# Designed miniproteins, single chains, continued (3), part 94

Each design is a single chain, and the fold is of that chain. pLDDT is the mean over its residues in the fold that is shown.

## One batch from the design tools (miniprotein)

Design m11254
Fold by ESMFold2-Fast:
Structure m11254 (fold): chain A 106 residues (1-106)
Amino acid sequence: YILSKKEAQEIVDLAIDLEKKGVSIEKMALMISYKVSDIKGYSESEAVRMAMTAIGGYRSKRDTVTREEIIDFLSLWLPKDIVDTIEKNLSFDSMLIIAAVLGSLP
């Protein structure tokens, strides 16, 4: 995994908090990309690039990708218990944006 279990949990906890607050998908992508960049030591410009790429990926796939495909993709990056937490606590749109941000890593 590119993320440790602790790092993955911090990202998921942030996503749950942002969804509960009714934050836009664009702001969620940006905030998660900043959190990933902080964890990994990436630049602010790289965080913005990841967010923009993730938003593009989300928009292109939202009407065609299945929930099962998102979960399969997340399972490549994250431990099973973290993926289970995502599946139970987050909407389809929030799961897709997390997958899109992870797929936008350098």
Scores: mean pLDDT 86

Design m11255
Fold by ESMFold2-Fast:
Structure m11255 (fold): chain A 99 residues (1-99)
Amino acid sequence: PPRDPALEEELRKEAEEALKIPEGKEVAEYGEELGVSEELIRMAIVEVARSKDKEVAKHAALARLAYEAGRLEEAIRYLEASKDPEAREAAEELRRELE
């Protein structure tokens, strides 16, 4: 599918607004520390901004960035810190993969 310049610009603007949200800023700073791609960080913080539960979305985003950076134990820790039962179940599945 072709890249839509209007959609890319909209995503960039949403990312700028997401950085004004404490949860979005925390996710962006962590992703930058991990050295993951700017595109991955942008997508993660936009998902946090779009979520109705910012705290659950923050933990999911932090876990995803850690996973993409090969920081599996950190990814598991963030999933376990979430109040979302699905996130805790995902943490158990990741621990099983490390066995």
Scores: mean pLDDT 80

Design m11256
Fold by ESMFold2-Fast:
Structure m11256 (fold): chain A 69 residues (1-69)
Amino acid sequence: GGAEAAERGARQAGGTVRVEGDRVIAEFPGTAGGETTARTLGGELLNSGLAKSAEVRREGDRVVVTLTL
């Protein structure tokens, strides 16, 4: 399903992934590369219709993407 596809994509991108109900949460390093990867993942899942929303936020030394499926 969409959650499995989103989780797989985030793990392949090097993220640490957690699934919480209809949400997939992926954490990336707070580097420029990590930020770019996080935004790209969110945009791809929104554009493909696999996610209804994608939020990218910085949390300390991490970048966190929250995807609602």
Scores: mean pLDDT 79

Design m11257
Fold by ESMFold2-Fast:
Structure m11257 (fold): chain A 52 residues (1-52)
Amino acid sequence: MPQDPVAARVLRILQYIHDNHDRPITNAEIAAAVGVSVSTVHRDLAYYRSKV
C-alpha cells in the first residue's frame, strides 16, 4: 500500500482480527492490541469499508 497512516493502521487491525478469527473479539481488545482508542478502531474499519 502507499504510505497512508489510516491504511497502515487498518491493516494492523485487520491482521489482529484475522489472527483471532476463531474466537469472539471486542473492539476494546483490538484497541488495546493496536494501541488506540475504541473510537479509532471503529473509524478505521469504517474508512476501510468506504474505500473498498
Scores: mean pLDDT 72

Design m11258
Fold by ESMFold2-Fast:
Structure m11258 (fold): chain A 104 residues (1-104)
Amino acid sequence: SNFDQLLQEVGKLSDEALKRAQSVKSYEEARKLIDEYLERVKELLEKYVNKSVATYLAKLVRQTAEETFEEMKKKGASPEEIAKRVISGMEDTLRWALNLIKET
């Protein structure tokens, strides 16, 4: 299905972002990587789902990313750990939401 193909493409984007997360040295670099990943995810979503759904999913994922980033930074997590956790969490949120849409 096109959702299964979308999930595969999300996985590829996440793998690339996670490789780059290993070299992140500052909170600013972590934020930049997360923002870049979010933009690439939104562009990908717009190819597979309608613009309203893509916009909603991008907003949902962004909110989760921002909440996780701030909470982990507050607890003294390293920039690398934050980047990895946020990117993984964004992928998990997308997979959950896309599977929910597919089943309904």
Scores: mean pLDDT 85

Design m11259
Fold by ESMFold2-Fast:
Structure m11259 (fold): chain A 70 residues (1-70)
Amino acid sequence: DEIKKEFAERVKKEAPELASLIDRLMADPKVTATQFIGEVMRAAREHLDAATQEKVLKLSVEALKKLREA
C-alpha cells in the first residue's frame, strides 16, 4: 500500500496527464501494486513523450524493486 501510494505520487509529479487514471486505479481495492504499475506503464507508452516515458519506466523499476525487497 505505501509503495503503491509513493509510486502514484511520484508519477503524478512527472506525468500529471496520468493523474485521473492513477486516482481511478488507487480507488479500486482489487488492483494490486504490480497491476497498478503495469497499467501506469501502459498508459505512459500511449500518452506521454519518450523522455517522460523513460522517467515513468525508471520509477516503475524502483517501485517493483521495493516490492521484491518488502
Scores: mean pLDDT 80

Design m11260
Fold by ESMFold2-Fast:
Structure m11260 (fold): chain A 73 residues (1-73)
Amino acid sequence: SMDVKLQTLLSFRLIATNTDVELAERTNDPRKEEILAQAEKVLEEAEANKHLLSPTDQKLLEENKAKVEELKA
């Protein structure tokens, strides 16, 4: 079903986003602002479809939100 495909895609995007944000912070990447903007877009899509996320992915979503907010401050 489309929901299963979307859930799988969102799971991969959340994992990739978490990795990109962590690496950008650790390496002081000059593209940090762009990476954070892309991360926010993924987080918004995941939040809109939160009911499709596993408990593990929901936790990852919340962790990513907290990390992005820290890096923007």
Scores: mean pLDDT 79

Design m11261
Fold by ESMFold2-Fast:
Structure m11261 (fold): chain A 61 residues (1-61)
Amino acid sequence: SKAEGLERAIEAGKTLKEMGVDEDVVVEAIKHAARHFGVEVEAKDFEEAIKKLEEKRKEIL
């Protein structure tokens, strides 16, 4: 589902950051993944990107 897709995108982003990938690259990857599910977010950093995607996930059944 769309909600499951966003959850996977969030978890993948957290994994990339843990692996030491640059924050800008991680944020870009998360945004690209979210767009596959019709979700676009603007974020200045990783924390804001995660917060906005979690809020969008809560809006989806």
Scores: mean pLDDT 79

Design m11262
Fold by ESMFold2-Fast:
Structure m11262 (fold): chain A 70 residues (1-70)
Amino acid sequence: SGGAALLGGAIANPELAAKAAEAGRAGDQVSAARYLAEAGGDPISAENTARLGAEAAAKAGESMAQLAAS
């Protein structure tokens, strides 16, 4: 559910979305998630989303590593 909210925020606030994309390219998934949540306008959600985003990114990386191994 968090992923859909992050995408919506990025579309509504392209400047914050650009900062999130830059953080993501640098490998800082926590900052990327925080910027996307800030685009949605809720600082408490931004903090919670940063933690959840980091966990989700770690799990996604594991899945991609499994695919690369095949």
Scores: mean pLDDT 61

Design m11263
Fold by ESMFold2-Fast:
Structure m11263 (fold): chain A 117 residues (1-117)
Amino acid sequence: MSLKDKIIAAFVAVGLSQDKAEEITKRIFNGEDLVTIVQEIINEIGPLNTKKALIAIYMTVKDGGKPSDALTYAKTIPSNEPELLFGYLPGFDKDLHKYIYKTSAEDLATLLSEILK
């Protein structure tokens, strides 16, 4: 199942339009600068919603889940109470915990690059 579909589902769930989510996903896979793309997303929906979508995509990709799982995670992960994100992160995924307090385009682009590996 396509990583593109998981990315689109998560970003739509946090407030991007379908067309914009499809556009940014194409640009990501065309090898465009991730910091530039992430900054554009932050400008549209804010840094907390951008982080929430990226965490949802990461969890779905690493767990071998479906696009519907990315959508569910993106809707249910609390973006305005970052401490509650600890309840949604896998206990063994310590690297993801460092992003709870990160909101810069550079830090979130690093998380996106980890998703694309």
Scores: mean pLDDT 76

Design m11264
Fold by ESMFold2-Fast:
Structure m11264 (fold): chain A 82 residues (1-82)
Amino acid sequence: SRSQRLIEEVLRAADEAGLPPEIRREIREVLERNRDSSVGDIGSELVKLFSKYIPLSPAEAINILAGDPAAIRRVLERLAKQ
């Protein structure tokens, strides 16, 4: 499914970005809870999670809600630098 591909892409991007283990675990837990959720619901939960650590622009939030893997990867890279 599209949701399953999004989950796999986010997990891969988080591992590649070199995120701290604690944040990586939190991302995994959010995605595991939402494995059967829509792309929009997964995106909404990711926006909530990322907003705890870094400010998101309205454009970034909208693109994450749309399940844009490139936008999600950029946010994960910013998160890794915090």
Scores: mean pLDDT 85

Design m11265
Fold by ESMFold2-Fast:
Structure m11265 (fold): chain A 75 residues (1-75)
Amino acid sequence: MRDSREEILEKTKDLPEEVRNLVLWLVESGLADNAEEAIKVMESFGYDAEKATKYLAEKLGIPVEVLKERIESLK
C-alpha cells in the first residue's frame, strides 16, 4: 500500500528538503511502493539529491530539468 504524503514527510523529517521531495516523488510516481523503499534508493546515493536526480533522469530517458520540474510540481 502506498504511503500518504503526510506519512512520507514524517518518515523523512530529519532528512534535507531536497531528499524529502525526491522520496515523495519516487512514491507518488510509483517507482517506490512506500517511503521506506524510496529512502533505500536515497541511501544508495548517500542522500545526495542532485546525484540521485541525475541518475533517475538518465534511467527514465528525460532531461534532469524536466524531472526537477515534476518533483517541484508536487509542492
Scores: mean pLDDT 77

Design m11266
Fold by ESMFold2-Fast:
Structure m11266 (fold): chain A 81 residues (1-81)
Amino acid sequence: SEERQLEILELTVSQPNNEASLGEIGRRLGISKATVRREVRKVEEKLGKKLLRNGKIYVTREDLIEYEVLLGLERMKEWLA
């Protein structure tokens, strides 16, 4: 879900060096590493950017803002349709 994706990105941005392992995020959110990976891959597809490398997630505040804007545009399109 978009809400879960935002939770993952927000947690990663709050970490030192804007990075977190799949295991750290999974523990924080009470979900599996596979679920975290799947959600991050969906974000990567929408942003056209690589965020997951070697089992770690890398997300800058700029990436988070870009994703929030993208979700806002998608919601606006749904509202106007």
Scores: mean pLDDT 83

Design m11267
Fold by ESMFold2-Fast:
Structure m11267 (fold): chain A 94 residues (1-94)
Amino acid sequence: MEEELKKLEEEAKKLGKEKLEKAGEYVKLAEQSVDLGRKSMEENRKLFDEMKKLSDELDKLGIKEGARYAAQVASALGINSSGNDFLAKLLEEK
């Protein structure tokens, strides 16, 4: 009984150390993933602005279908940017 308790305590200590090491690795990977998400958001915002400008310029030139396609691409980029921005804001509130 006491020897089984000692084995459980040693297993608990070993699991505790492994859990702390794994938690540390997870936090580092999560922080790296968030940083990559922020960089992707900045790149998508730049492309969004460029596509919006292109759509406006194409519309002014009377290239209506080209303007519409550029606006659709901008919309898709904007959705991706918004998702990453929401994640960034959640981390700022931490």
Scores: mean pLDDT 68

Design m11268
Fold by ESMFold2-Fast:
Structure m11268 (fold): chain A 89 residues (1-89)
Amino acid sequence: SAAVEEVRRLAEEAVRAVREGVAAAQAGNYAEAVRLLERAEELLREAQRLALESGDPEAIEVVRAALAEIQALLAANPEAAQNVAAEAE
């Protein structure tokens, strides 16, 4: 469905932004990491909104899978996540 495709596009962009943000943090570019993670949050929020509005279980599952992948990426890089949080505050 069009809703599943759009949600998938947004979710994939969000995961990519998190991967780039983690890489930026590992390189010491914390300001860039903050911007990328903020962008990922915006994309995930829009994906969640569209998935819920669609009522499509497949769209909801795409968001759940993306959240799980993002959580795994951050858990694998806890120091980068902590340094980004410190920069944001």
Scores: mean pLDDT 83

Design m11269
Fold by ESMFold2-Fast:
Structure m11269 (fold): chain A 75 residues (1-75)
Amino acid sequence: MKAYEEALEKSKKLAEEAIDESIEKGWSPEQALAKAMQEAGRLLLENPELTEEQIEEIALEVGKYAKELLEKKYK
């Protein structure tokens, strides 16, 4: 349970940081989303405490969060 919650929060933080960095570099929303998902996905895949099902669930939640951030930050 704690590993899942920590992974979700860390992945959301990495996604937000990746989006912010992409905006500073002048990248498109599509490039920012791709970078956010790449960074979050790497963190999740490197975590030995997560099951494949948990990784998929967290990835979906992080993707949803990243889309909401893009809508707020790019306009």
Scores: mean pLDDT 82

Design m11270
Fold by ESMFold2-Fast:
Structure m11270 (fold): chain A 90 residues (1-90)
Amino acid sequence: TELDVILELLEEMKEILEDESKSKEQQIEEIKKILRKMYEIEKDEAMRSYYEYVIKALEEMQKANLPEKDFREQVTATIDHQIEVLKERK
């Protein structure tokens, strides 16, 4: 299902954040690529707009130079929350 594909992509984003060999900048760029892929798959206009907003938010996080640990913890928590919400929707 579309939901299963989105859940798989969210798990892929978590794997990127857990990869200690990647810089914060590399992690942001790879997550942005996944978000663009989600945008291409998504049929709901409101969700597409949300993905564009998240991409811009990641660019602002990069510009703000958040510490790497704080960045990873905040983004991982956000992804975990989204996975939980989507799983509750069946």
Scores: mean pLDDT 78

Design m11271
Fold by ESMFold2-Fast:
Structure m11271 (fold): chain A 100 residues (1-100)
Amino acid sequence: KFEELKKEILAEERAHLAKAKEAGDTLTADIESWGIARIEQAETLEEIKALLETVRTLYESREEWAKKTGDEELAAISKEIVEDETKHIEKVKKVMEEEK
């Protein structure tokens, strides 16, 4: 289950990276590239969960900043990524509960 979940998360993160590159969003592409590399090195569900929580927190901060500066496009993108990362974290938690 761990390897399967890790592959699913990596596939979705790689899709986010491809979309960011297509849009020319270099900062989102850099964050996604960092996250992908860290998830690839993760050996436990706990490590993956912590990484996803870190990425979500970064995008929550970006959404707040975008709202304060009136950047509606950045706010919308950041909100979408926060929602996606929240779903991934929920999946990781469910698999962790099943292993107990």
Scores: mean pLDDT 78

Design m11272
Fold by ESMFold2-Fast:
Structure m11272 (fold): chain A 70 residues (1-70)
Amino acid sequence: GEESFKKGKLYYEAGDLAEARGDLQAAVDSYEKAIKYFEEAVKSGYPGAEEFLKEVRKRLDEVRARLAAA
């Protein structure tokens, strides 16, 4: 639970950094990895993981929409 949550946060931060520099493809790749780890954390019952999963899914949808409009 905790290890998966920590990895999810690291990939979420990597995606946020990629977005900040305009690297939308790197942001997608990082957010997809963050989702995988947060889903593992949710499955293990780690507190707060569902909120992070919801937020990173929202961010991924926003980045994908920006890529589709390019």
Scores: mean pLDDT 85

Design m11273
Fold by ESMFold2-Fast:
Structure m11273 (fold): chain A 69 residues (1-69)
Amino acid sequence: STEEELRKQLENLRKALELAKELKSRTMLQVVIHEGEELLEEAKRLGYEELAEEIEKLIQDARVELSKL
């Protein structure tokens, strides 16, 4: 995957996270975490360190939101 493709996937996950927060959906938050972890592994494998940090922050935010439910 290209960095551009991974960044597009991250933006899609950011939108999914905001929707999950609004709906207070455990299922959606779990999907965001799962997809985020897969995206993180790919970013790390390709050496996109800055992108990996952004993905880790998204996963952390999703985990915090899940812990409130």
Scores: mean pLDDT 89

Design m11274
Fold by ESMFold2-Fast:
Structure m11274 (fold): chain A 81 residues (1-81)
Amino acid sequence: AEAAEIAEAIARIRATQAALRAALPTLNAEEQAQARLLILTGELSIRALDLPEEEVREIEERLLEALERGIEEAIRLLEEL
């Protein structure tokens, strides 16, 4: 049950990422930055399935702090992870 639910969640994230990538050429610069952030947070969410809960919380806290400084700072943090 759990393995099937995880596989479904990953498939949904991957489908969303594919849709965002396909839409990128039709978006303005601000929307492209938002789409890039969503793609990168999707990758982090998939990776987080293999991480301890404490490490996930630390990453989430760092991401929220970066978002307070701006979307580009959040993107940079996610690319460095």
Scores: mean pLDDT 81

Design m11275
Fold by ESMFold2-Fast:
Structure m11275 (fold): chain A 85 residues (1-85)
Amino acid sequence: SVTGILMGVVVRSDKKRKLVTIRVTHETPPGALDRLKVGDKVTLVDENGNVFDGVIERVEGDLVTVKVKEPPDVGTRVALVAELP
């Protein structure tokens, strides 16, 4: 396994459904986004170092939807951290 770090911005936040959608702007390693799967456990880290534990709900192109207890607001910059297969 390899640790993937995907940088992005929150483009949708649904606090009632506990879902956040992130537009990925940069990925390390290259192709990390294509290796994410529904049900994968991930960690989101914002610019202030706040940590949000989540689970991948959907991956559509450069958009990743994550189920989190307290979704960050639209416009928040985050790093999505995942263990890749």
Scores: mean pLDDT 88

Design m11276
Fold by ESMFold2-Fast:
Structure m11276 (fold): chain A 79 residues (1-79)
Amino acid sequence: MTAERTGPENLQISELVRQLGEALKNGDVELALQIGLQLHNEQGLSLSFVKSIIRRLGKGHGREDLAEKVIKKLEEILK
């Protein structure tokens, strides 16, 4: 795996992170899972980094239970 410039990818990641936060805030586990998969598969982020983002957003929106549920689903799908 080769690492390239992060500038434009950072912008896309920020937008996906916003959408993920809104999905968690709205209780939309399926949408949050889809965005998490997109961050890993399409944006090339490590699973550990994606899990960290999900946990942080869950804490920020008072939806830690949903964040943990999404993480569990991600791990199950990516096995």
Scores: mean pLDDT 77

Design m11277
Fold by ESMFold2-Fast:
Formats: C-alpha cells, sequence, structure tokens
Structure m11277 (fold): chain A 113 residues (1-113)
C-alpha cells in the first residue's frame, strides 16, 4: 500500500492526475471499511464525486477542507496510510481547481506521514 501512495505522489508531482487516481483505487478498496466508518472522509469523497460531475469549484474547496480534517484526525490516531490517502485526495482536488501551490503543500504532508 505505501508503494502505491508513493507512486501516486510522484504521478501528481509530474501533473499526471489520471495515473494518481488510478493508483489510489486499490488503496481506497483496502481502506473501504475505515472510510465507511469515517463520516468526514465519506462526505469528502461524495463532494469530490459531485465536483467531477458538475465542475463546481465550491464543492472541491469543501472536499479539500474535509480531506485535510480527516487526514489530521488519522495522523492523530496513528493511521498513516489513511492520512496519506486523504492528503493525496486533497492534493488531486487542488490541482484540478488550478491551485498548484496548495497541491504541493498537501503532497508534502502526504509524504511526511
Amino acid sequence: MEELIEQAIEALEEGDITLALALLVPVELALRERIERNPILSEALKLFDEFVKTGDKELAERAIELFVEAAEEAEREGDHLLAAYAYLQAAILAQLIGDPERARELLEKARRV
């Protein structure tokens, strides 16, 4: 799992959002039960899906905030994989809404957990 996270971070650093998302699919499946038990992370994913369908930047902004909140909570609980996953999802959204500086900060956080 950690190797997939590292590869997804590298993909995003190169601007390859499609590859990063593809690499996160098996991570998300492995984390499914933990995601389902985390209402903040579940809401963030719902907003991400809605943003992809609508292009509504406000949905992406709210999803970023919730992913960061979930990541910080996961770090506190010692769940490094969930924290890295959540920061990486936030970084993807930041790139999609045209905020590469925020995306870099979030990728740095994903790398440190």
Scores: mean pLDDT 88

Design m11278
Fold by ESMFold2-Fast:
Structure m11278 (fold): chain A 61 residues (1-61)
Amino acid sequence: MKIYKAKDEEGRDVTIYVDNGVATALDKEGNMVGISRIDPSTLKVGAKVELGGRTFTILEV
């Protein structure tokens, strides 16, 4: 499992958890705000990724 710090489209903090090619975005309260299958190579600092119809910007790996 890998953990990434990210922001949503409104600049709110989210944490993205990646396990077995599935990325799950959780807000600061632990609520799931996005989930999708993902190629881990797309998860780079500054990249924008789409999870469940929502867009997140990766800040830290």
Scores: mean pLDDT 81

Design m11279
Fold by ESMFold2-Fast:
Structure m11279 (fold): chain A 82 residues (1-82)
Amino acid sequence: SLAEEALAAGRLAVEGFKAGDAAKGAGGVLRALGLAIEAKDDPEKQKAIIKAVEEAAEEARALGAEEAARVLEALIKGIEKL
């Protein structure tokens, strides 16, 4: 589902940033953003993507990956402006 793809993208971003792999981290962020842009005219799909990215950010905080969580939180604010 779209929510599952968005969650996987968020988790990829967290894994990348935790590992110091900026390309992998950025790749996860860009994939989630791409999904949100494609769904920008569908409020329910946007809501599902935001919820999935929020879940990934919460997982990042639970793992002590505070910087990754902040990046995903910034992404959510960007998606909300679409």
Scores: mean pLDDT 87

Design m11280
Fold by ESMFold2-Fast:
Structure m11280 (fold): chain A 102 residues (1-102)
Amino acid sequence: DIEEQILQSLMDYAKKNLEETKKLAEQLAQGFEEMARRLEREGADPKEVEAYRVAAALYRRLAQDPLDPDAIRAYAAFVTTFLRTSSLVAAAEAARAVEAAR
């Protein structure tokens, strides 16, 4: 399963590079939040704005605890869906579904 392979790779990277992973996740969270605010000001589709906010929240969670298995699982779903669909909205919906399915 590609999702399981991505999950394992992300966990291994995070364990070896904890501080770097935290910094990268925080920078990505800030970038997605800034993009969400910009798109909202420009009157973009509310679903697209929400997708950037979901991505920001997910990266912020990883910045706080990069070894959180639930956050990494949601992130694996996010990445695999984005690579398959090229849709940030679909990726955000997949991540939310994983977080809700406990």
Scores: mean pLDDT 82

Design m11281
Fold by ESMFold2-Fast:
Structure m11281 (fold): chain A 96 residues (1-96)
Amino acid sequence: GEELARRFLERAKELLEEIERLLEKAKEAVAAGKMEEAEKALKEAEENVGILRLLRATLRRLRRLGVPVPEEYLKEMEEILEKAEELLKELKALVE
């Protein structure tokens, strides 16, 4: 259970870093007048946030089924998702 939860957290951290990169790419694209590139970055960020939500839901389900998932891993996953959603909100405000 713990090793699986750790792998989910590692993937979630990678997805958060990708969302951060997409926000920076969108900022540069908007500054350059490349709105199509900025819109593509937004779409990719939305997809990555969707994956993060699925990972969080899966960890919660595993814990309910009696798989040992440390509480701190669920808390860290929630914090990652909250950061990702704030970045997505900033990206939407920038592009839309």
Scores: mean pLDDT 88

Design m11282
Fold by ESMFold2-Fast:
Structure m11282 (fold): chain A 69 residues (1-69)
Amino acid sequence: DAAERERFIRALSGLTGLSQATVRRLLEGRVALDEAALARLVALVKRYPSVLDWIARYNPALAARLRAA
């Protein structure tokens, strides 16, 4: 639901150092992921694999990209 999505956005923002607005746009597919942001997300997913499941709920294309990296 929307509350779960907002909790995930806050958590992902804190873990990556990206702003909540940037995380929201990435999950919506509205902004291209730069190399630095992609590297941070790949490192986070390797450390916390459950984060990948949450990303897949909102942006399956991004989740597939992170899994392939």
Scores: mean pLDDT 76

Design m11283
Fold by ESMFold2-Fast:
Structure m11283 (fold): chain A 68 residues (1-68)
Amino acid sequence: GSELEKVKKELKSRLSPESQKYLDELVDLALKSSSDESVLETLKRMLTASPEELEDVILASKEDVEES
């Protein structure tokens, strides 16, 4: 819904263009196996992280997802 898009936009504004693409892929993958509510909660928790920590988490998640 619109809340998920709003939170995603806020996260993207704090990330590099490369990390923004990975965030979109991670959200799409999470939505395939989880509810919109669970994905929204995860994204809201990510908003509490610093920009540097957020980028590190996104990059680590990309490698884990590609191996899975």
Scores: mean pLDDT 73

Design m11284
Fold by ESMFold2-Fast:
Structure m11284 (fold): chain A 94 residues (1-94)
Amino acid sequence: SELEELQKWVERASELLEKFAEEGVANVSEEEVRELGYLFGKLEVVAPKLGLDELGERVRGLLEQFRELLEKEAPEKVPIFEEGYEEGRREALE
């Protein structure tokens, strides 16, 4: 079910955001940053498709906050995050 998969993506993104808040985005792996980007890309496309507009708006807000945080604290990880985001978005549109 798309809804069940979306719920797993939300849970994983929440886990990553919590870990990044505790450890600092400068101290987490590039793979974890890419994974969060990928999850945001998928969630931004799929949540509105399923009529979950409130979740879509929340994801957008979190995405903008995370981009600002990453640019300030670990700007070297911005390209890998955006690569993950574009990959997740592309797959969700297929």
Scores: mean pLDDT 88

Design m11285
Fold by ESMFold2-Fast:
Parts: structure tokens; sequence; C-alpha cells
Structure m11285 (fold): chain A 75 residues (1-75)
């Protein structure tokens, strides 16, 4: 039925969101790791800023994808 297909599609979108949220969690852990290295003087300011910019860009892209998937769930 169309209702069963809609329910399965909703479960697929929910699973994708969980996977993306987990990926953001790993990226946030990576940010904490680079912050620790910088605080300890193990990274230059330039290296730290570059790594943080790359990770923040990846998080922003994943957050946008989650927002699009959440919009599909609401429709």
Amino acid sequence: SSAALAAERRRELERKIVTLESAIGLLEAAKSFYEMLYERGLLSEDEYQRQMAEINAQIAALEQEIAELRAQLAA
C-alpha cells in the first residue's frame, strides 16, 4: 500500500539522519582534538585555523543535508 511505502521511506530518512548526526559527532570530536593540540602548542595557528575551517565546513554541509531530510519527513 502507499501508506506502507510512506512508512518505509520515513524510516529510511530517519536512519539517514541518525547516520549524519553520528558523522557530526565524530567531526565535533576531531575539533576537540585539534583544539587540545593547539592549546598545548602542538599546532601552529595557521594549521589550527585550516583544520577548524575544514571541519566546520563539513559539519555545515551535513547540517544542511539533515535539514533537507527533516523537511522531507515533515512533508
Scores: mean pLDDT 91

Design m11286
Fold by ESMFold2-Fast:
Structure m11286 (fold): chain A 65 residues (1-65)
Amino acid sequence: AEEEAQAVLEETRERLEAAKDAAEAARYGQEGVDRLKALPLSPELLERALREAEALTVRGVIRHG
């Protein structure tokens, strides 16, 4: 549940920090979103987790130019 969503977000953050370019960052972000959607989360928790994943992805992409 919440702990699983948090683990996905932390893994996504680590992958985004290790991304070599903007395209890889975007791919890692999308993989994180797909994993969150597959979890049995409440609608409220899913919405918040997806917003956090999107913010992480945007920041990751921006860091590459």
Scores: mean pLDDT 80

Design m11287
Fold by ESMFold2-Fast:
Structure m11287 (fold): chain A 70 residues (1-70)
Amino acid sequence: MKVLSREEWLALGREADADGDGGLRGEEVLRLQRLLIELGFEDLVEVDGKLDDSLVRAIEAAHLAVAAAE
């Protein structure tokens, strides 16, 4: 799964909370960063395991870019 719908993204967030994960950790952040790189956002994403506003914006940009490409 390389591109998630907005609903799937929200569902994963809820599932992480329900599983007691309490949010994204370094390993999950690294997986997300690698996914964005595979989608072609290499210049916007650094694989550092850090979740910040720039990563969140990159996720939103990827979602909008996929929607615009269709």
Scores: mean pLDDT 60

Design m11288
Fold by ESMFold2-Fast:
Structure m11288 (fold): chain A 92 residues (1-92)
Amino acid sequence: DGSNLGFAKTDGSTDRSYDPAVEAAAKELLEILKKVQNNTATEKERAIAKAVMDYMRENGYTFDKNGYIQPPNSSAPLLGVGTFEKIKASAP
């Protein structure tokens, strides 16, 4: 079950519970992706999911086997909540 999509690399634990904004963003993105997979997403939700996937691809972010977002290298920052908010704001 790779349903644990997150904004943090799993690298011997990240304390995601210390940042409720990260948890909220991760839950929102997971719900959107689940709706897209189940073909129940709205047009806006599909646009957000596509924009997130496109951003990840263009910037070298990937999903690991557990569904966590991985940065392109160990020196790159984790995908931020602010980036997700900008993506949502730019969706039609």
Scores: mean pLDDT 66

